# Ledger of designs, part 52: designed miniproteins, single chains, continued (3)

Each design is a single chain, and the fold is of that chain. pLDDT is the mean over its residues in the fold that is shown.

## One batch from the design tools (miniprotein)

Design m9795
Fold by ESMFold2-Fast:
Structure m9795 (fold): chain A 109 residues (1-109)
Amino acid sequence: SIQEASPEETKERTIEYLEELKKENEDDPMTVLYLEYLKEQAEKETDSMSLAMLEVSAASVKSASKTRRPEVDKLFTELVEAKRNGDEERAREARRRIEELLAKRLAEL
């Protein structure tokens, strides 16, 4: 049987994942601040799709921390600022660019 995750289950998993990432990145204040922001957004979110997008953003942060470059740090800054300003379109664009950089790195393995 295939089980679909409920919005409540997705929210709990997302929050737990963000807390684990914060612990793994305690030595990186910028990453911790971004993850705290994502956690606040997850706690206020009730839509499964929005929670899934936050989870993708969190996964991008974890992967990017291993391949840190100034261009990646700039994208995280843009994502955080866009979220703070309520600019959802800019936030999605920043996430897509982070995902593209991660995909390129994985393809080089």
Scores: mean pLDDT 64

Design m9796
Fold by ESMFold2-Fast:
Structure m9796 (fold): chain A 73 residues (1-73)
Amino acid sequence: MEEERKEELELGKRVSDAIDVLAQYDPEAAARIARLYKEALENPETRRDLMRQAVAEADALVEKYKKEIEEKK
């Protein structure tokens, strides 16, 4: 139980950090990830899976924008 709570807090922090980055490059995607995180908090049985999904999608989008920035330079 303690390990699960630690994972949820860490995933929440990662989602929040990723949303802050995405809001600068893709506000629509940032809003979508924020909605997924909110839905995760409302569903106890699927909370961790939905949080992991939100983090994975946010990380993929951040990597995509980093690549586009490097190509534009």
Scores: mean pLDDT 73

Design m9797
Fold by ESMFold2-Fast:
Structure m9797 (fold): chain A 67 residues (1-67)
Amino acid sequence: MEIKKKYEEAKKKADELREQADVARSLGAQGTPATRAQAQENADWLEKKADSIRKKAEEEYKKFLES
Protein backbone atom coordinates (compact mmCIF):
# COMPACT_ATOMS: atom_id res chain seq x y z
CA MET A 1 0.00 0.00 0.00
CA GLU A 2 2.68 2.54 1.00
CA ILE A 3 4.73 1.95 -2.14
CA LYS A 4 1.68 2.55 -4.37
CA LYS A 5 0.90 5.78 -2.49
CA LYS A 6 4.48 7.01 -2.94
CA TYR A 7 4.32 6.15 -6.64
CA GLU A 8 1.04 8.05 -7.11
CA GLU A 9 2.38 11.05 -5.17
CA ALA A 10 5.53 11.07 -7.32
CA LYS A 11 3.42 10.98 -10.51
CA LYS A 12 1.32 13.89 -9.22
CA LYS A 13 4.45 15.93 -8.43
CA ALA A 14 5.91 15.17 -11.86
CA ASP A 15 2.65 16.20 -13.56
CA GLU A 16 2.59 19.47 -11.59
CA LEU A 17 6.18 20.25 -12.61
CA ARG A 18 5.31 19.58 -16.26
CA GLU A 19 2.31 21.91 -15.97
CA GLN A 20 4.62 24.62 -14.59
CA ALA A 21 7.03 24.03 -17.48
CA ASP A 22 4.21 24.41 -20.03
CA VAL A 23 3.07 27.67 -18.41
CA ALA A 24 6.65 29.02 -18.37
CA ARG A 25 7.11 28.21 -22.07
CA SER A 26 3.77 29.77 -23.04
CA LEU A 27 4.46 33.00 -21.13
CA GLY A 28 8.04 33.20 -22.42
CA ALA A 29 6.94 32.77 -26.04
CA GLN A 30 5.14 36.14 -25.84
CA GLY A 31 8.31 37.99 -24.74
CA THR A 32 11.66 39.06 -26.12
CA PRO A 33 14.25 36.53 -27.38
CA ALA A 34 16.04 36.79 -24.01
CA THR A 35 12.79 36.17 -22.10
CA ARG A 36 12.00 33.18 -24.34
CA ALA A 37 15.47 31.69 -23.81
CA GLN A 38 15.21 32.05 -20.03
CA ALA A 39 11.67 30.62 -19.99
CA GLN A 40 12.81 27.65 -22.09
CA GLU A 41 15.75 27.00 -19.72
CA ASN A 42 13.37 27.10 -16.75
CA ALA A 43 10.93 24.77 -18.54
CA ASP A 44 13.73 22.33 -19.44
CA TRP A 45 14.90 22.29 -15.82
CA LEU A 46 11.37 21.58 -14.56
CA GLU A 47 10.90 18.79 -17.13
CA LYS A 48 14.21 17.19 -16.12
CA LYS A 49 13.10 17.24 -12.49
CA ALA A 50 9.74 15.72 -13.41
CA ASP A 51 11.41 12.97 -15.47
CA SER A 52 13.86 12.19 -12.66
CA ILE A 53 11.08 11.92 -10.06
CA ARG A 54 8.93 9.73 -12.30
CA LYS A 55 11.78 7.44 -13.38
CA LYS A 56 12.97 6.88 -9.81
CA ALA A 57 9.42 6.15 -8.62
CA GLU A 58 8.80 3.74 -11.52
CA GLU A 59 12.06 1.88 -10.85
CA GLU A 60 11.28 1.54 -7.13
CA TYR A 61 7.73 0.39 -7.88
CA LYS A 62 8.92 -2.21 -10.41
CA LYS A 63 11.52 -3.48 -7.96
CA PHE A 64 8.79 -3.89 -5.34
CA LEU A 65 6.58 -5.83 -7.79
CA GLU A 66 9.49 -8.09 -8.83
CA SER A 67 10.31 -9.02 -5.26
Scores: mean pLDDT 79

Design m9798
Fold by ESMFold2-Fast:
Structure m9798 (fold): chain A 84 residues (1-84)
Amino acid sequence: SLEEKLKKLEEILEEWKAKRVEQARATLDPSTAARYEQVLAEEIKELKERIRKLLEEDNKQGLYAIIASFEPEFQKKMIDIIEG
C-alpha cells in the first residue's frame, strides 16, 4: 500500500539521518553537530512531504530524482521499496 511504502521510505530516511549525524558528531564540535542535526531533521521533514505527494501521484520519475541525491546503498534500498 501507499502508506506501507511511505513508512518504509521514512525508516530509510531516518537511517540515513542517523548515519550523517553520527559522522558529524565524530568530526565536528558539539554545537556545530547539533545545528547540523537540526537542519537535517527539517530537510527530512520536507522530503517526507514531497515523497508522500509523489507516491499519491504515482510519479516514479520524481521519486527517482529525489533518490539520486543519496549514496548508492540508500538509493538501492529506496528503489527496492518503490519497485516492490
Scores: mean pLDDT 86

Design m9799
Fold by ESMFold2-Fast:
Structure m9799 (fold): chain A 80 residues (1-80)
Amino acid sequence: MHTLKLTLPNGKVVEITFEEGETIEEFLEKLKEKAPELSEAIDLILESLKESGLLDKPVSYEEAEYLIKILIDVHKLLSE
């Protein structure tokens, strides 16, 4: 079990817990529930990863951190 704390662009701090072997899809759906502000960015990443066949891959702590970083960057590009 891994626990990651992240600060959203709006200053909100979110704590996300996931299990080793949980899929990237499951992780992103869980994050979407905890941080609905990121839902548009998450949906874009989900579509991209689905095309690449990566949604069923297990997520590691390091991968989760990197994925969150990408999501925040995408969210900033989408928001005015």
Scores: mean pLDDT 79

Design m9800
Fold by ESMFold2-Fast:
Structure m9800 (fold): chain A 111 residues (1-111)
Amino acid sequence: AAAAPKVTLDRETVRSGETATVTIDQDGHYLVEVRVVSADAPVRVTLRKDGKELTEPQVLRPGDVVGAGFDAKAGDKVEITVELLQPGRAELEVTVTGDGGTSSARLRVEA
């Protein structure tokens, strides 16, 4: 079996409306999921790869998850754009699942 994908976020904290990126280390089929761990306000999440939306932007509350499957080559990036709909903070968990397993990282959002 392949090794679990390494979740590398380009940043640990974003401001509302900014984008964090996940870099994929190996060719394969992947599932990216963003879970709202905590939030002071509803969170809009948009997932993109190569400028294409993997799913329509979704409004999430604590406990909600948005996910999308995609094919990637080594060095490909998935873009996660996060917007807080009211001032406050949120904590998200970004999970990437591939053939070798699952890895996660935390992303903080401030508005």
Scores: mean pLDDT 83

Design m9801
Fold by ESMFold2-Fast:
Order: sequence, then C-alpha cells, then structure tokens
Structure m9801 (fold): chain A 74 residues (1-74)
Amino acid sequence: AKEELIARLRAAAEALRDSDPVAALQLEILAHEVEQAKSMEEILEILEAAVNNPALPEVVRAEARRALDFARKA
C-alpha cells in the first residue's frame, strides 16, 4: 500500500541520516513525492524516474528500485 511505501522510504532516510545526509534528504524528497501522488500509476512513474536518474546517489536508486518492486507486488 502507499502508506507502506512511504514508511519504507522514510525508514531508509532515517537509517542514512548520520552517515549520508544527502542520500537521506533525497529519500525524504522521494517519500514526499510518493505521498503527493494521486494514483498508483503516478507512484510507479515517480519510483521508475528515481531508479533511472544518474544524478541520484546509488543508495537512493537502490532504495527506489526496492520500493518499485514492492509497489508492483501490492
């Protein structure tokens, strides 16, 4: 569900807050974008864009990929 996706992304951000604050911030932004999404289709597009964005840290892209896989199974 959408709430589980947001919780997963925020948990990942919290885990990285002290070691990688840039990645933590990017994951918080991604969680906010998912929260603002109006449909599951929009959520999938947001997550897929994050996975394919070379400007994002690798750890953020990896978490986005996990979130995308989870969303597709929901």
Scores: mean pLDDT 84

Design m9802
Fold by ESMFold2-Fast:
Structure m9802 (fold): chain A 115 residues (1-115)
Amino acid sequence: ALAEVEEWLRELGLLVATRTPEEVRELLRKVTTFEELVELMEEILEKAKELGLPEKMIETIEGMLEKVKKEKDVLTGALALGEIASGLLARAKAGDEKARELVAELLRRLKELLE
C-alpha cells in the first residue's frame, strides 16, 4: 500500500516535471474527471476527521480541496491529491497508524478511479 502510493507520487512528479501543463491535463482526462477528484478528496477529508487526524493535517486537506473547487482543473486536482497523499505517507512512515489507514483507503479509491 505505502510503496504503491510512493510510486504513484513519483510518476506524477516526473510527468509534471517533463511535460507541459496541457499535456498533463490531456493525460489525466483519459483516466479521471475533476468531479471524481473532488469526490475522492471529500471522502478522504471525512475519513481523516472520523479517524481524528491532527488539526493541521485536516486544515491542509481542507485548503487543497477549496483550491481544487475554485480552479475546477483536473491538473490542480491531481496535484492537490498528490500533496495530501505525500503528507499522509510521511506520517504513516513515522508510525501514525491513523495516517496508514487513510493511505490504504486512498490507494483503494485511486485504483477504482483508474478503471
Scores: mean pLDDT 81

Design m9803
Fold by ESMFold2-Fast:
Structure m9803 (fold): chain A 95 residues (1-95)
Amino acid sequence: MKTYSKEELKEMILEQLRFSAEYKLLPPGGAIAMSIYLGRLGMKKTARLAFTIGVEKAEKDIAGGDQALADIRTLVAQMRKEGFAIPDDILALLK
């Protein structure tokens, strides 16, 4: 029951994206947390995608590596389709 502003939700998403892109690590809990934040922003398609990624990572016990970068690229592409602005620093880390 913790209440966040839209700006706090956006910042929490951006922090997770930067961390995951830089360290090539997307923990299952991180992906699931992003799904909640994205859902609260009304980004229902991206929220469902983030939840699915989190569940798949939990099932496979795989948080890092090239799959983490592929998952972040997929999330970023879907976020941009739903009107979420991705900073250039994050896009540079995904090259």
Scores: mean pLDDT 81

Design m9804
Fold by ESMFold2-Fast:
Structure m9804 (fold): chain A 91 residues (1-91)
Amino acid sequence: IQDILNELQERMEKMSEAAQLEFGKKYGELLYKDMLENAKSEEEREEIEKKYKEILKELEEEKKKVGEAPEEEVEEARRLAEEYYEKRKKA
């Protein structure tokens, strides 16, 4: 399992910097949804939402610096993020 995660991470690292940001964005979205589902209180949900919005703002600012990835790279990065998330759950 760890070997598969390492292989997926290596594939992500070979992508353009812009595509890597899209990977992080999608992976963060998946983690955010999981954290919201597991939140025990409204206070925890609000805190999770605030942190996620801050991360999105930071990612958007970085995207402005590195430029936008081609649509195909964005789709590939998102698929890799989903695969990484699923494999990590199994580990």
Scores: mean pLDDT 75

Design m9805
Fold by ESMFold2-Fast:
Structure m9805 (fold): chain A 70 residues (1-70)
Amino acid sequence: SVEEETERLIEMLERAGVPKSIVEQWRKALEEAKTELEKELVHGSLFVGVETLSLYDEKVKAELDRFLAE
């Protein structure tokens, strides 16, 4: 599901050492999303953010490469 994939992206950021404050903001955004459109928007926004961060952070890049290989 979109929620399950979004949670996996959030867990990936936590493993890559992204600050807990940022991780918690994304968890809150997912929790507050009530419609399918809102859930897709949170997922898409987070994924674009992860892709962007992977250009500058080797740990995020390694986690994203692992995620995409699953």
Scores: mean pLDDT 83

Design m9806
Fold by ESMFold2-Fast:
Structure m9806 (fold): chain A 77 residues (1-77)
Amino acid sequence: KVEEALRAIQEGRWDEAVELAVELAKNGDTIGAGRVLKALYDAGHREAAQRAAERIIKESKDPGVIAVAGQLLKDLR
């Protein structure tokens, strides 16, 4: 999933990468979700990164991944 999301970003399929980041977070893969969020942000897809982070905060129950998503949202201000 992480590798699939990173490939989607490289191929310009950032909407798919957003969905994969949310699924990683919902599955408790805090490290994987954080890596995909960072990759979206670093690639300049700020709106996609923001959307993914907001959905992770809303839909995830993992405090670690929620903290990572919250920090990214602060960096996007």
Scores: mean pLDDT 77

Design m9807
Fold by ESMFold2-Fast:
Structure m9807 (fold): chain A 61 residues (1-61)
Amino acid sequence: MVEETAELLKKLSKAEAQRIALEVDPSVVPAVVEALETDAKKILSKLPEEHRRKLLEALKK
């Protein structure tokens, strides 16, 4: 999950990643921005599992 989410995020622009994060929850947006600028796997692993699951689902659309 976390590895797949990180790989999908790397393929998106920062603006696209933020838009998708907003569809999940506004609180996920800062975490996604930090993940793109630092260590995606580490930052994404700190998100609640439910938010990580919803984010992965949104990225697959």
Scores: mean pLDDT 76

Design m9808
Fold by ESMFold2-Fast:
Structure m9808 (fold): chain A 67 residues (1-67)
Amino acid sequence: MEEELRRAAKEAAKQIAKEIEYNPDLNVSELVRKAVDELAERFGLTPEERRRLRYLISEEVTKELKK
């Protein structure tokens, strides 16, 4: 589970970074929220796993945007 969440977070972060590169006026927090909601529904995540995923996606997005 943790390995799958980390993998999903990295892929989501790459996608969010591409969206921001294409349109820098996009709200990063909204893109993160949407990604968390979609992945939580897809994997049937608990509230704790959703919180963990949100944290992981936010960290990975920050790393991608600071390249």
Scores: mean pLDDT 80

Design m9809
Fold by ESMFold2-Fast:
Structure m9809 (fold): chain A 83 residues (1-83)
Amino acid sequence: DYVITDEAREKVLETIKKAADEYAKNDPEKLKTMIEIVNSEKEAVKKNYEAGKLTKEQYEDSLKFYDEIIKILNEALEKAKAR
């Protein structure tokens, strides 16, 4: 079972921010597709929690991580709309 550390989370979020900024300039529709994918992954995490594979704390941490990704993607979409 893989546990995401705070350091690993920050590195992934930085990578996503860079990719999101590039998509905002070149292909903003890709950001919408990525948001849909992340929402699907949140549903998978919920199913794993309901199956007893995750603790409540692990579940809440995972949701917080995906919510942060969605926030980054939405901010990039708003930047694309403003330009």
Scores: mean pLDDT 79

Design m9810
Fold by ESMFold2-Fast:
Structure m9810 (fold): chain A 66 residues (1-66)
Amino acid sequence: SLQQARQQGYNAALSTYQRSLDDGLSQQQALDRARQGVQNFASRIRDQDLRDAFLQGGQQAIDQLR
């Protein structure tokens, strides 16, 4: 479940980033959107460990895209 949460956070960041680029946003704007998307999704996760894993996955993706 923690591995799945990390993968979901990673995928959420990548999906938001790619969609933002497809919408004509700059790389910097796409990164900002990805960060905001990850935070918004994580805020809906009630379980603390799953939330932290999701945030870790999202941050990993953002760091790789920078």
Scores: mean pLDDT 88

Design m9811
Fold by ESMFold2-Fast:
Structure m9811 (fold): chain A 62 residues (1-62)
Amino acid sequence: GAADAKALGKAAGENAVESGSTAAAAIKAVEEAAEANPTLSDAEKAAAVQGGKDGAVLASEK
């Protein structure tokens, strides 16, 4: 569901920034991965991207 997609996007965004990516690059990577995922609905893709933004920002503050 959208909540699960958002949580996964957040984790992916956090992990990418913690691994050395910029927040912008992390968000773009989550967006591209969500768009390429055939199991996600359009709403779940949007939720994953929002999660990625939240996670990238959170990790950038560490």
Scores: mean pLDDT 79

Design m9812
Fold by ESMFold2-Fast:
Structure m9812 (fold): chain A 68 residues (1-68)
Amino acid sequence: DLSEEERELFRRLAEAVKAGDVATALALLEQIKTRVPISEELEARIRAAIEAGDTEALERALVEVALS
């Protein structure tokens, strides 16, 4: 289960993607990776969603991270 700090990072990541701030989104992903185990497959999907600005794809990938 995710902590409140990890949930805040997920929220900030989603906001950065909505804003089109790819650099901030990638920095937040690196912070999340230090706290939460993310498979290479999930990381690739999150990076693709960040580059595409696809908040729905991002949300789906983050739910899978939370369920791991």
Scores: mean pLDDT 82

Design m9813
Fold by ESMFold2-Fast:
Parts: structure tokens; C-alpha cells; sequence
Structure m9813 (fold): chain A 100 residues (1-100)
């Protein structure tokens, strides 16, 4: 599997995880929906080979996930946001590595 294919699979997996969370938590903070939308945009950009634009979308998603982590009073959501930040940072590193 190419680096691009692995990166796409990681973005798809994270997107599906966020969609499942939103289905189970319809009153989730707006930031969760915005992160999911940014992941969908990232996926399309990666498929088009628009790596620099994909980086910008992932960096925006990281900023939203960090806000969610800092502002959340729900321990479960806070733990999930921490995991999403780690996954997003890994995705960012993989896209940047492909640009090298």
C-alpha cells in the first residue's frame, strides 16, 4: 500500500469514527460536526493530490479538536478529543512526509 493510500485509509477511519459519535450523540458540540466536515474535505483533496490544501484542512481540524479538548467538561468527550488530536497530528505528519 502506498503512503497516500495509508493516509487516505486513516482519514476514512477517523471520519467514520466521528460519524458514529455524532449518530450516538445528536446534541454533540458544533466543533465535532465541523471536524467531520474538514475530514471529508481532506479526503477529497488527498484523492485529488492536493496535498498542501489537505494540510491546511487538517491543521484547522486540529485547532477545533484542541478547542473541544480545552472547553469540554465531559470527561468522555475530552478523552475522545485527545485521541482525535493524536490521529489528526499523525495524518498531518504523513501528508507532510509525502511532500518531501
Amino acid sequence: MSLREVTIALVEDLYLGLQKYLEENPDAPEEVREIAELLKETLELLKQGKLEEAIEKVEEAIRLARRLYEESTDPKLKALAEGWIEALERILEMIKKELE
Scores: mean pLDDT 87

Design m9814
Fold by ESMFold2-Fast:
Structure m9814 (fold): chain A 73 residues (1-73)
Amino acid sequence: MEEKIEEVRKKLIEATKKAFELLDKSGNVSPEDVARFVALTLRAVGSLLEGNVEQAEKDIEEMLKLAEEAAKR
């Protein structure tokens, strides 16, 4: 279990960096998109701290999808 938690932690860090890069380069990001992204990131961190690896992975995926959608506008 510990190894999976560490793997998801690394994924969260990498995903957060990628999402911030996409949002920073996008001229179409709204304050609402930023707020939702932050909320999803906090949920992922919370899930990981609780040891809920499956939920953390889902939250990370949702966060990346949001950033990708915002970047395409």
Scores: mean pLDDT 75

Design m9815
Fold by ESMFold2-Fast:
Structure m9815 (fold): chain A 87 residues (1-87)
Amino acid sequence: MEEIKELIEKAKAALDAGDKEAFKEAVSKLNELIREKLSKEEFEKVKPYLLEISDAINTSDFDDPEAQAKVKEALEKIEKILEEIEK
């Protein structure tokens, strides 16, 4: 799961830099790895946070500091869930 955590950190860094393309790339790779490494049940636990991140990208809220804070919170929730799964 080190690779997934690295992608979450890259997504956070891209968000802080305002680099929408780097953020989209990191999130895309994150979604792909999560689907590959997690069971269906485990995926359902992270799915709401992945949807929140996707909504921020698609609704043009990406440049809004409040939306960026919510996206960072969603990424942190995903990290916590993955940490519990790994144990």
Scores: mean pLDDT 77

Design m9816
Fold by ESMFold2-Fast:
Structure m9816 (fold): chain A 81 residues (1-81)
Amino acid sequence: SVSDSSRQGLRLVREGRRALDRGDLDRARRLLDQARQLFEQYNPSYLPLVYRLLGDVYRGQGDLDSARRYQQLSDDLEQRL
């Protein structure tokens, strides 16, 4: 269900945030990519949050171009949702 998928996506976001707090950037990226896929299908209103967190992951990894791209995607969606 949409409710169950949104709940699972939010759980993945929480785990991704915890991985970021621990400096486990590869794990954070995987968890947030899974959350992104769920929200793209079931609840796009949560995508700005996921894109912002992916931007934080890429910045932590030194990939500033990808970080900037994901921050822009977050900002653009926030204006439309």
Scores: mean pLDDT 88

Design m9817
Fold by ESMFold2-Fast:
Structure m9817 (fold): chain A 60 residues (1-60)
Amino acid sequence: MSSMVSSMTSMMNNLYSVNPNVANSFGSNMGRTGFRRGRPMNNRTMRSFMSRVNSVMSTV
């Protein structure tokens, strides 16, 4: 679980560097569509990630 979150955070940081708008859309979409439904076992980790992403995106 931590590995996936770490990897995704890394990707998001790279996206932020290139296009903040794209990173914002990606974070929102990830939280509400694809990954949230992807794996039930990852749901808790994804919830935590979504909350964190939403906070970060709100700040940016």
Scores: mean pLDDT 56

Design m9818
Fold by ESMFold2-Fast:
Structure m9818 (fold): chain A 148 residues (1-148)
Amino acid sequence: STEKINKARELAEEAKKNADHAKQKANDTLNNLNDLKKQAPNVGTNQINVANDNAAKETEQVKEDTEASLKKATTADELIDEGLNYKGTGDYLLDLGDEYADKGKQLAKQDLSQAANQYGLAYVYYSKSYSYYKGAAKLFEAAAELLS
């Protein structure tokens, strides 16, 4: 067993766990939006639709960027470096998601419309974080395969 293959596999498994965590946070935020929809159906429904459309658009772009990186990379080091960049971006977006989710929670007792807007932004950032972590895992797995 080579140390570099084992490290690439370890990074892939960590990225998968990070992706699952971001997905869970996105789901929790969508549940918060559904709770607001029960209190204000028009506000909740509109914000869920906007958040879903934005999340789908942003996550499709990350998927396309990941597939392009996989096609262009010629070395395992290039794949590992790109995967680490994706992990860092995922971490940053997860933190933004947490910030907007906290703002939504604070506003939920004061302004349902603003709370829905903040939860919608959190959902988009968590969904995008999930896609970057998922992309990082694919890049690290491709690096391990190239080294085997």
Scores: mean pLDDT 90

Design m9819
Fold by ESMFold2-Fast:
Structure m9819 (fold): chain A 64 residues (1-64)
Amino acid sequence: SKELIERAMEEARRIVREKLAQGLSPREALMIAAKKVMEIPGLSQDEKGLIIQEIARELQELAA
């Protein structure tokens, strides 16, 4: 579970970085990463929500 959460976070961050580099907005990058996280098997709904919230927080920090 912990290893799966860590890998999901890493993948979400990778997607965000890639999409931002391609010129997408932070909102668009977050939406794409969130969709990917929601599709990962083995994570609970709560775990998916926490991962998405953390990625959103990191993006908000980047925008500030």
Scores: mean pLDDT 84

Design m9820
Fold by ESMFold2-Fast:
Structure m9820 (fold): chain A 72 residues (1-72)
Amino acid sequence: AEEEIRRLREERARLREEGKRKVSELVQQSTDSKDPEEQRKLVQEAVALINETRERLKRLDEEIRELERRLR
C-alpha cells in the first residue's frame, strides 16, 4: 500500500517533468520556426500534450487519493 502510493507519486512527478519538458521543446521550436504552418502544428501538438498530461495526472491523483483513504 505505502510502496504503491510512493511509486504512483514518483510516476506522477516523472510524468509532470517529462510533459513540461516536451511542451517547452515544442513551444521553443514554434518560436524558432519561421513557417506559420509549422508553428500552428507545433502549438497544436503542445496543446494536445498538455491535455493528455493533465488527464493522466488527474487519474494518478485520484488513484493516490483512493489508496490514501484505504490506509486511514
Scores: mean pLDDT 81

Design m9821
Fold by ESMFold2-Fast:
Structure m9821 (fold): chain A 90 residues (1-90)
Amino acid sequence: LKELAEASPAIAAAVLLGLAGQGEDIARLIELAREASPEVARVLEAAERAARGEATPEDLELLRRMDAELQALSKDPEALALFEEAKKKL
């Protein structure tokens, strides 16, 4: 996780949010993210608050920036390969 977060915080956050969508406890994933990358942990915390309807303006701005990064990465073949490799390890 730490290596993935250092390579791309956006991809790391997307992978962890995917795990939460598959039934993993988001609170536990946030704890794991805090140990690996405070930046990724902030993204998961913002997403969790948004899911509850409690997102702050700062949370929404962070999520917009991560979405923009993921959209840009989706057009980069090397970044797409990294994302697909990370998903295989879920």
Scores: mean pLDDT 73

Design m9822
Fold by ESMFold2-Fast:
Structure m9822 (fold): chain A 98 residues (1-98)
Amino acid sequence: DYIQKGLDALKAGNYEEALKWFEKAYKENPTPEVYALLGIAAVKAGNKELARQYAEKALESGTPSAAMGALEVAIQLGDTKLAAKAFETFVKEVEKIL
């Protein structure tokens, strides 16, 4: 429910509203995927530091989907080191489920 509301807000360009919905989703069930969504909303809202923090958290217990979300954040930030870390995490997590 809260994730879908956040995604709808992102699609509408309401990035601050999206961030608030994902914060509620995080409080109910903090998953790596929600951290990635928080990072995407934060970078689109213009909060680069918060976006980096959430992308890093998405990678700590990373799933392939969370790592791809963190990669999107890194690309939007122009953070090549974070992008490399996200890609390496994606490859590692994909290898675990093959």
Scores: mean pLDDT 84

Design m9823
Fold by ESMFold2-Fast:
Structure m9823 (fold): chain A 92 residues (1-92)
Amino acid sequence: SGFDIPKDKNLAYVMARMIENTLKKETLSPADQVLAYAQLAQYYYRAGDTEKACKAYKTAQELYNKHKDELSEQEKTLVEKVFSDLKKVCNL
């Protein structure tokens, strides 16, 4: 299990932009920020924007390392799946 990723690349890009807009305008908890950046990374990767995906991935990793104790076990599982899926792409 992981985040639900749109099959349509254009829809994935639109959803990524919506998450970015939320991150800029909303006050999110540290746990919600980790989840949002992890989801953003997967959506940009699905959209074919590897540069933006890896930027979001690195931000998600940094926030996860600082705030992992604030996440539930289910949330940790979701985030760690994103890290596993993008590790080979972003940690080259």
Scores: mean pLDDT 84

Design m9824
Fold by ESMFold2-Fast:
Order: structure tokens, then sequence, then C-alpha cells
Structure m9824 (fold): chain A 74 residues (1-74)
């Protein structure tokens, strides 16, 4: 797309995805192993990052790395 989101919009999107990832991890970790829950969340973040690149022209790998690093530190 011609319009690239602003830095503020990108930051808000990263925060929203991180929040969703943490929520999903909390729910999954009650029914599956920690390893399986983490793998599912990593896959989710990667897919969302790829979608953001396709739909909004963001750097998908940078988006993925930033959100995944924040998740790993939480």
Amino acid sequence: PKRVPSEEEIELAKEAVLGSALFSYDRLSKTVSDEEARASVEDLIRKISEWMEKEHGLDGEEFYRTVWEAFEKA
C-alpha cells in the first residue's frame, strides 16, 4: 500500500500484538506445555508480522523481532 503507518501507529500495533500474545500464552499454558505454548505464540507473532508487511508495508522481520523480544523479556 502507498500509505505507511506512522511510528506512533506502529508502536501501538506492537503493544496490541504483545498484549494478545501474553494473553494467549497465559491461556495456552493452562492446557499445554510451556514449550508448546511458546511455540504457538511465536507462530502467531510471525504470522501477524507477515500480515502487517503485506497489508501495511511494514518491515515484518523488524516487527516480529521487536514483539518477540518484548514477549521473551516479560
Scores: mean pLDDT 81

Design m9825
Fold by ESMFold2-Fast:
Structure m9825 (fold): chain A 73 residues (1-73)
Amino acid sequence: SHDAVIEAARTMLEAAGVPAADIERVVAALREAAKSGASPEQLARAAEEALPHMSAGDVDAALAILRAVAEEA
């Protein structure tokens, strides 16, 4: 489900030490992609792509990946 993918992404970002405010930005972007018609599989792929950028502190790069999925959906 979309919620399961989003909560898995939240857990991974928390484990990586990402600040709560940045986690909420990613969660909001994932929810927006879901509203635009992205599948759970598309959200999981986008979250996996975004995770290394979030862990490196590059929130803008992570959000760009998630917004691209919303545009394609």
Scores: mean pLDDT 78

Design m9826
Fold by ESMFold2-Fast:
Structure m9826 (fold): chain A 75 residues (1-75)
Amino acid sequence: AAMAARRRRLRVEALREILQIIDDVKSGKITVEEAVERLREVVDRMVAAGILTPEQAEKTLKALEKMVENLAKRA
């Protein structure tokens, strides 16, 4: 179905953006604060598209925030 294909594409695009943001933090191209802001935007778009519930989005965002903070400290 066309609707299932659209959701799959949006999910893949969101994951690609998240990986790019993580890479940018690892390389020092962006700050943790900038990374968190960009991750929030991606997660909000996933909620708007119906891919994530607000509860899933909150848990995902918290996990991603902790991940980028830990990556910045380890680098």
Scores: mean pLDDT 79

Design m9827
Fold by ESMFold2-Fast:
Structure m9827 (fold): chain A 69 residues (1-69)
Amino acid sequence: MLSEEERELFEELLEWLKKDPSVPQSFVERMEELWEEYERTKTPEAELELLSEVGLAQMYLWVKKKEEE
């Protein structure tokens, strides 16, 4: 089960992705679907899938930031 701090970090990350016009809307929608699945099921499998996509999103933002520096 995600902590309140982890939930806040996820919401913050999702907001950053939504504000970036280079991020495909389909990617944002997938993140929201994974969050909805986690909230619905509360399973370790759903949590792992959500955290995996969060990791990929963070790597994407890190690479993009490095290119724009």
Scores: mean pLDDT 72

Design m9828
Fold by ESMFold2-Fast:
Structure m9828 (fold): chain A 94 residues (1-94)
Amino acid sequence: SQEEQQLLEELRSHPAEEVLAEMRAMLETSIAKARENNDEHTLALAEILLDYLEGKMSAEEAREKLLELRTPENEKQVELALKLIDIAEKIREL
């Protein structure tokens, strides 16, 4: 979508460290909200992404775990999570 392309362009305009720190903060907020709402699917996805961003898990391990959690109900969320890993890997290569 155009919104996804616009987000990528905005991310490229910021320092890599700042963007990665903001991603971590958003995931920590998502984890807190998921726990409050007892949303176990969102919690599991967000925890995998946070472990990856904190260096506790490789991109390959994170992608594998996300794919293992994929269901018809969360397929779109899993695809977005995989895309976040791709974006973070590209940012880290800058």
Scores: mean pLDDT 77

